# Designed miniproteins, single chains, continued (4): the designs that were tried, part 108

Each design is a single chain, and the fold is of that chain. pLDDT is the mean over its residues in the fold that is shown.

## One batch from the design tools (miniprotein)

Design m15985
Fold by ESMFold2-Fast:
Order: C-alpha cells, then structure tokens, then sequence
Structure m15985 (fold): chain A 83 residues (1-83)
C-alpha cells in the first residue's frame, strides 16, 4: 500500500493525474485487502472511500488530490493491519 502511495505522489509531482490516480487506486485496493484480512471493516471501508476519491480527483485532472487520497488509503490499510 505505501509503495503505491509513493508512486502516486511521484506521478503527481510529474503532473500526471492519470498515473497518480492509477497508483492511488492500487494503494486503496491493497489497503482494502489488508483491512479485510485483518477483520477491520472500518479500515477496509476507509481505504475503499479513499480509492474512490483518488479516481474522482484523477478524472478532474487533480494529480495532487489523487496522490493525497492514495496516501490516505495506504494509511487506512496500515491501521487495519495493526488492529
């Protein structure tokens, strides 16, 4: 999850909203999987919501917003893993 969030941030710094969105959605998918495997429904839901936000931001050309959503998704996944 964190690796994809870092790639999303890098893509955003390069001005690539589409790539930032793709990596942010992958961070969200990994966060959802981690939360689900840990049995933490709240962290899994948070990761899914962040992934949806990343997709929407990328569609609007907001590379920075997509990357921030990816970071949030990765953080939600890690919280679930630790719970």
Amino acid sequence: AEEYAEKAVKAAKEGDAEKAGEYAVEAGREGFRIGKEAGDAASAAAAGIAAAGAWAAAKLGDAEGAALAGVAAAGAGEAGRRA
Scores: mean pLDDT 72

Design m15986
Fold by ESMFold2-Fast:
Structure m15986 (fold): chain A 88 residues (1-88)
Amino acid sequence: SLAAARAAILADPSPEAQAVILAAELAEAIRRKAPPEELAELLRRLAEAAEAAGDLETAEAARRAAEEFRRGKPERALEILEETGLKA
């Protein structure tokens, strides 16, 4: 059934689907100026999903940005995201 298929996708989405969802959540969080801790957590999850999907450039950029947020350098983190196209 469609309900069962939807539940399965939401419970265990493919890495590609998970990366798309996390990228959208990250864009929304940046737009509403979420706290650095929330942005770092979303970026860490995005990095793992992107790596599993084979998108190593996005994974590396997300890891670097997450680390800068956790180091208390949000301006540097946002610069990395802008350079990589994760914040436009």
Scores: mean pLDDT 76

Design m15987
Fold by ESMFold2-Fast:
Structure m15987 (fold): chain A 73 residues (1-73)
Amino acid sequence: SSFEIGGRLVGRVGELAAEALAAGAADVLAELEAYVQKHQPLIFQALEDNDEQRLLELYREAEEFIAELRKRL
C-alpha cells in the first residue's frame, strides 16, 4: 500500500540521519535535511492521492540518494 511504502521511506531516511549524527557527518545530515524538505511535500501529495506509481518513483529516487550519501559515511 502507499502508506507502507511511505513508512519504509521515512524509516530509511531516519536510519541515515541517525548514522550521520553518530558519525558527526554534519554535511551528510544537512544534505539529507535539504532533500527531505524538497521531497516530503511530493511524498505527502502522492500518499494523499493514493498514487502508488508516483510514490514508488519517489522511493526509488530517495534510495539512490541515500545510497550515494552512505558512501560518504
Scores: mean pLDDT 82

Design m15988
Fold by ESMFold2-Fast:
Structure m15988 (fold): chain A 72 residues (1-72)
Amino acid sequence: KLQELYEEFRKKVEPDVRKLVAEGKPLSEIIKEVLAKYRDWLEKKAEELGVPLEFVEFILRLAVGDVYNEIL
């Protein structure tokens, strides 16, 4: 279910977002680093769900942005 997938992504990226915020990185760099770190995982998720890679990357970017805004 979409909500369960989104919550999975939030939990997965939260430690990375908190670390990068503590390092003083802007949101744009955090998104870039998190996408790079989880590229292989996202590709497998896209194949598993039968959706384009761009779709799971979009969900990850939303999760990163939401976690970032909750920390600030």
Scores: mean pLDDT 85

Design m15989
Fold by ESMFold2-Fast:
Structure m15989 (fold): chain A 67 residues (1-67)
Amino acid sequence: PDAIVALPDEQRAELALALARGLERDGRTEESRRLRELARRILAGTASDEEIREVAERGVEYSTELS
């Protein structure tokens, strides 16, 4: 999960959107919406590294559970 904070904003947003699509497919609409909002904030430059790490960790945990 920590690797996400080392990525360029574009790649961080892309990863967040990919996780959001996975969550949406599995019916986890609220979590998907939160990751989409995180991606938007990353691209806007308003997300902190800590926020990115926390939400990304939750997203990765969800992806692991889905697999």
Scores: mean pLDDT 67

Design m15990
Fold by ESMFold2-Fast:
Structure m15990 (fold): chain A 80 residues (1-80)
Amino acid sequence: SAAEKFLEEARRKLEEPFRLLEEGRPEEALELARRAEELYAGLAELARAAGAEEMARLFGEAAELARETLERLERLIAER
């Protein structure tokens, strides 16, 4: 489905911050993850305001994935 494809795409894109971290670019990794969280959270709020409940749920799930990515990046950076 389009919903499954969207979430798969979001997960794939959230692999990028970890690659940046491995390249020794932690500031860029954190910024990318933060920007993704802010974007998806904003889209979820916009969709909710528009009554697009399914879209709001999908964007909310993507925002949660981005938040988890950010938290894991922060832990990995603290251990370096």
Scores: mean pLDDT 86

Design m15991
Fold by ESMFold2-Fast:
Structure m15991 (fold): chain A 73 residues (1-73)
Amino acid sequence: EEEIEKAAKELIEAVKNGDYQKTREAADRLAEAGKENPDLAIQYALEVAKVAGENGNQGGADAVTRALGRILK
């Protein structure tokens, strides 16, 4: 849970900063941590996707979509 929250927070920050590489790294960490609690990770990923959309960060939205795909698989 704490790891999922930390990864989500890092991902949101990277998306707001427009840092594509950090966004991808944080999304990967969210997907890995989400294996322990997929439902919680999905909820955070959806919130991040909303933030990415609001900031016009298409790379961030793509990274979150990939993370969701790994969690849901």
Scores: mean pLDDT 73

Design m15992
Fold by ESMFold2-Fast:
Structure m15992 (fold): chain A 66 residues (1-66)
Amino acid sequence: MMTAEEALDGQVEVRRLAGVEVSKDEYIEDLSRNGSDRLRGLSKEEIMKLLEEEIKKIEELEKKLL
């Protein structure tokens, strides 16, 4: 089971390895400003909630396909 915080840490780490140093807060702010229409203007808490819902959906699909 992956938490939203763990997923966010993973995204920050991938960007750091690609030579882009971004904090978790900067990543969320970028999604709020430059992300899709669904994410633009959302707060940090709202974005984290959507991330948790996506992770839950992936886990549910994984369970059903196995």
Scores: mean pLDDT 65

Design m15993
Fold by ESMFold2-Fast:
Structure m15993 (fold): chain A 68 residues (1-68)
Amino acid sequence: SEFDELLAEIERLAEEYIAKLRELGASEEQIQRVREGLEKAIATLRELRDVELARLVRDYLRQEIAKL
């Protein structure tokens, strides 16, 4: 489904974002806060299965990665 494809992309983007923050020297405390936020967002998406919300989360992660 479109939702499952978006969720898989979001999970990949979340992993990429965390990896890039670590490479840029972010502290473990900063990484933990970001990870917790991403895990909560992904858990919410799994419960709601809202395609529009998933697109917003994907676009947000793409923008945050692009800023790095």
Scores: mean pLDDT 89

Design m15994
Fold by ESMFold2-Fast:
Structure m15994 (fold): chain A 68 residues (1-68)
Amino acid sequence: MAAGIARIQAALPQLTPRQRRVLGEILARGRVPSNAELARRLGLSVSTVSRHVAEIERLLGMPLAEAL
């Protein structure tokens, strides 16, 4: 989606290094994986991943599933 990609590009400089790593894993799959899958890949807890995803979505102003 053009609007979703533009929002992702605009948000990249505002993300922390950890949030950029979470977003990178999502983009590498072309879909939003489960929080449990992301937690395993990143060595984080499910609650930590959920928080980072929520912060990324807040910066995008839309759900990640709709941005991809």
Scores: mean pLDDT 76

Design m15996
Fold by ESMFold2-Fast:
Structure m15996 (fold): chain A 93 residues (1-93)
Amino acid sequence: KKEEAERLAQEVVDIMKKAARDAGNEDLLKLVEESLPLIKEAFENYKPKDPRDTPLSRAIALVLDFVAALSGLPGYTPEEAPELLRRSIESLK
């Protein structure tokens, strides 16, 4: 569990860092970098409530929501990305 959680957390952070960098948002890039320990802890301590709710599916959902917010897709704004990241990490606990 710990090794898989650490790998998934690093992959999620790398994807989000690239998205923040591509968006030119340096404050968000720093927030993502600082969030790595929290994301690792969240995945390591994750307890699925549904058999189809896996650490991988939660990682994918977190990345998709974050990228959608940065891209300004309908229903999302770039300004919401930091709060969405914080809430998504908390929801994994």
Scores: mean pLDDT 69

Design m15997
Fold by ESMFold2-Fast:
Structure m15997 (fold): chain A 98 residues (1-98)
Amino acid sequence: SLVDLAKELLKALDIPESIAEDLVKAILKLKSKKTVTNEEVLKEAEKIDPKKAKELALFMRHVVLETSELSEADVEFLGEEKAKVVSEFLEKFLEELK
């Protein structure tokens, strides 16, 4: 399930697994819109976890745009190890959403 994938991602990023359901709900809400801004994604992420909002917004934005490829800026922000994990989970999330 998407919630189980979210729990594994959050564990790998050292974020509380308890937010997994909120993360999935926010992603599905954003995907239901015809247009989504980076500001809207960040606001939803801040509601879930203000401390990890930037990391969450990065993941959420990529899922909403249906992209698994991280930009150089994304990799620099996360670090290579976390970027690899995020990229792998983006692929899994996008497959599950089909």
Scores: mean pLDDT 84

Design m15998
Fold by ESMFold2-Fast:
Structure m15998 (fold): chain A 102 residues (1-102)
Amino acid sequence: MKSKEELIEELERLLREGERLLAQGKLEEALAVLERLVNLLAELIAQETDPARRAELTRLLAELQTLVQEAREALRAGKREEAERYLREALRLAREALEVAK
């Protein structure tokens, strides 16, 4: 099990990787990075002892999970422009969650 500091560093690395992949039009790879981000954020929330921060992170995680699912379905349907919009919004939300977690 990773410490809070290790989880935050890994989330920062994945966020930078996701942003880079999206900028390169690598939507399937960006989605895979966001799915890993969701799992690590859930792990971070499980370790959060501040109830206000936990509540906010839980709300952000739920929104992020919805956007990731919508991006996945858009990619499966061949709707690449819609998928790119969902992935971009998901990365923005993931950055917000990371700032709350610090």
Scores: mean pLDDT 87

Design m15999
Fold by ESMFold2-Fast:
Structure m15999 (fold): chain A 59 residues (1-59)
Amino acid sequence: GKRLAEAEKEIAKLQKQYFRGEISKAEAVARLRELLEKYSDLPLVVKLATSYIKALEAE
C-alpha cells in the first residue's frame, strides 16, 4: 500500500544520506528505530529496518 511505499522511500533516503556521510551511524540507527515504531504494523518494513540496524551495529 501507500504506507509501505512511503516507508521504503524513507529507508532508501536514509541509506543514501548515510552512504554520503551526511548523517552519523548513531543518527541512522536512531532514525531506523523511529521508522520501526512508526511502521510497526508492516512486517516487511520491520524486517528491513531491523536488518539494517543489525548491519550498522555489527560494524
Scores: mean pLDDT 82

Design m16000
Fold by ESMFold2-Fast:
Structure m16000 (fold): chain A 110 residues (1-110)
Amino acid sequence: SERQRRVEELMLRAAEILTQAVDEIEKILKSTKDPEEAFKKIREVMEKAAQELQRIIDELRSLGEDEAVQRLVDMFRAAADYIVELAKKKSPELGEKVRRYADELLARLE
């Protein structure tokens, strides 16, 4: 159906947004020596991704696709968990800051 095709397009777009954000954050963690500067850059990437994902969530909700919204939220949580573990390897304090910010973004998406 057209609705199913649209949901699939939105979920693929969400996956692309998250993949690109993870790739960019990995690059930041490799290239930025200072954890405070790394956090500033990571925060900007995560905020942009969350804004783009919010638009997708809003459209999925308008379609009555609550299960797809939950899948997207779960995808965001999985990506955030991965990023937090990478950040912890660089600095435990950086990992804690990234976790707190990810949790704030997750609360806004729910």
Scores: mean pLDDT 90

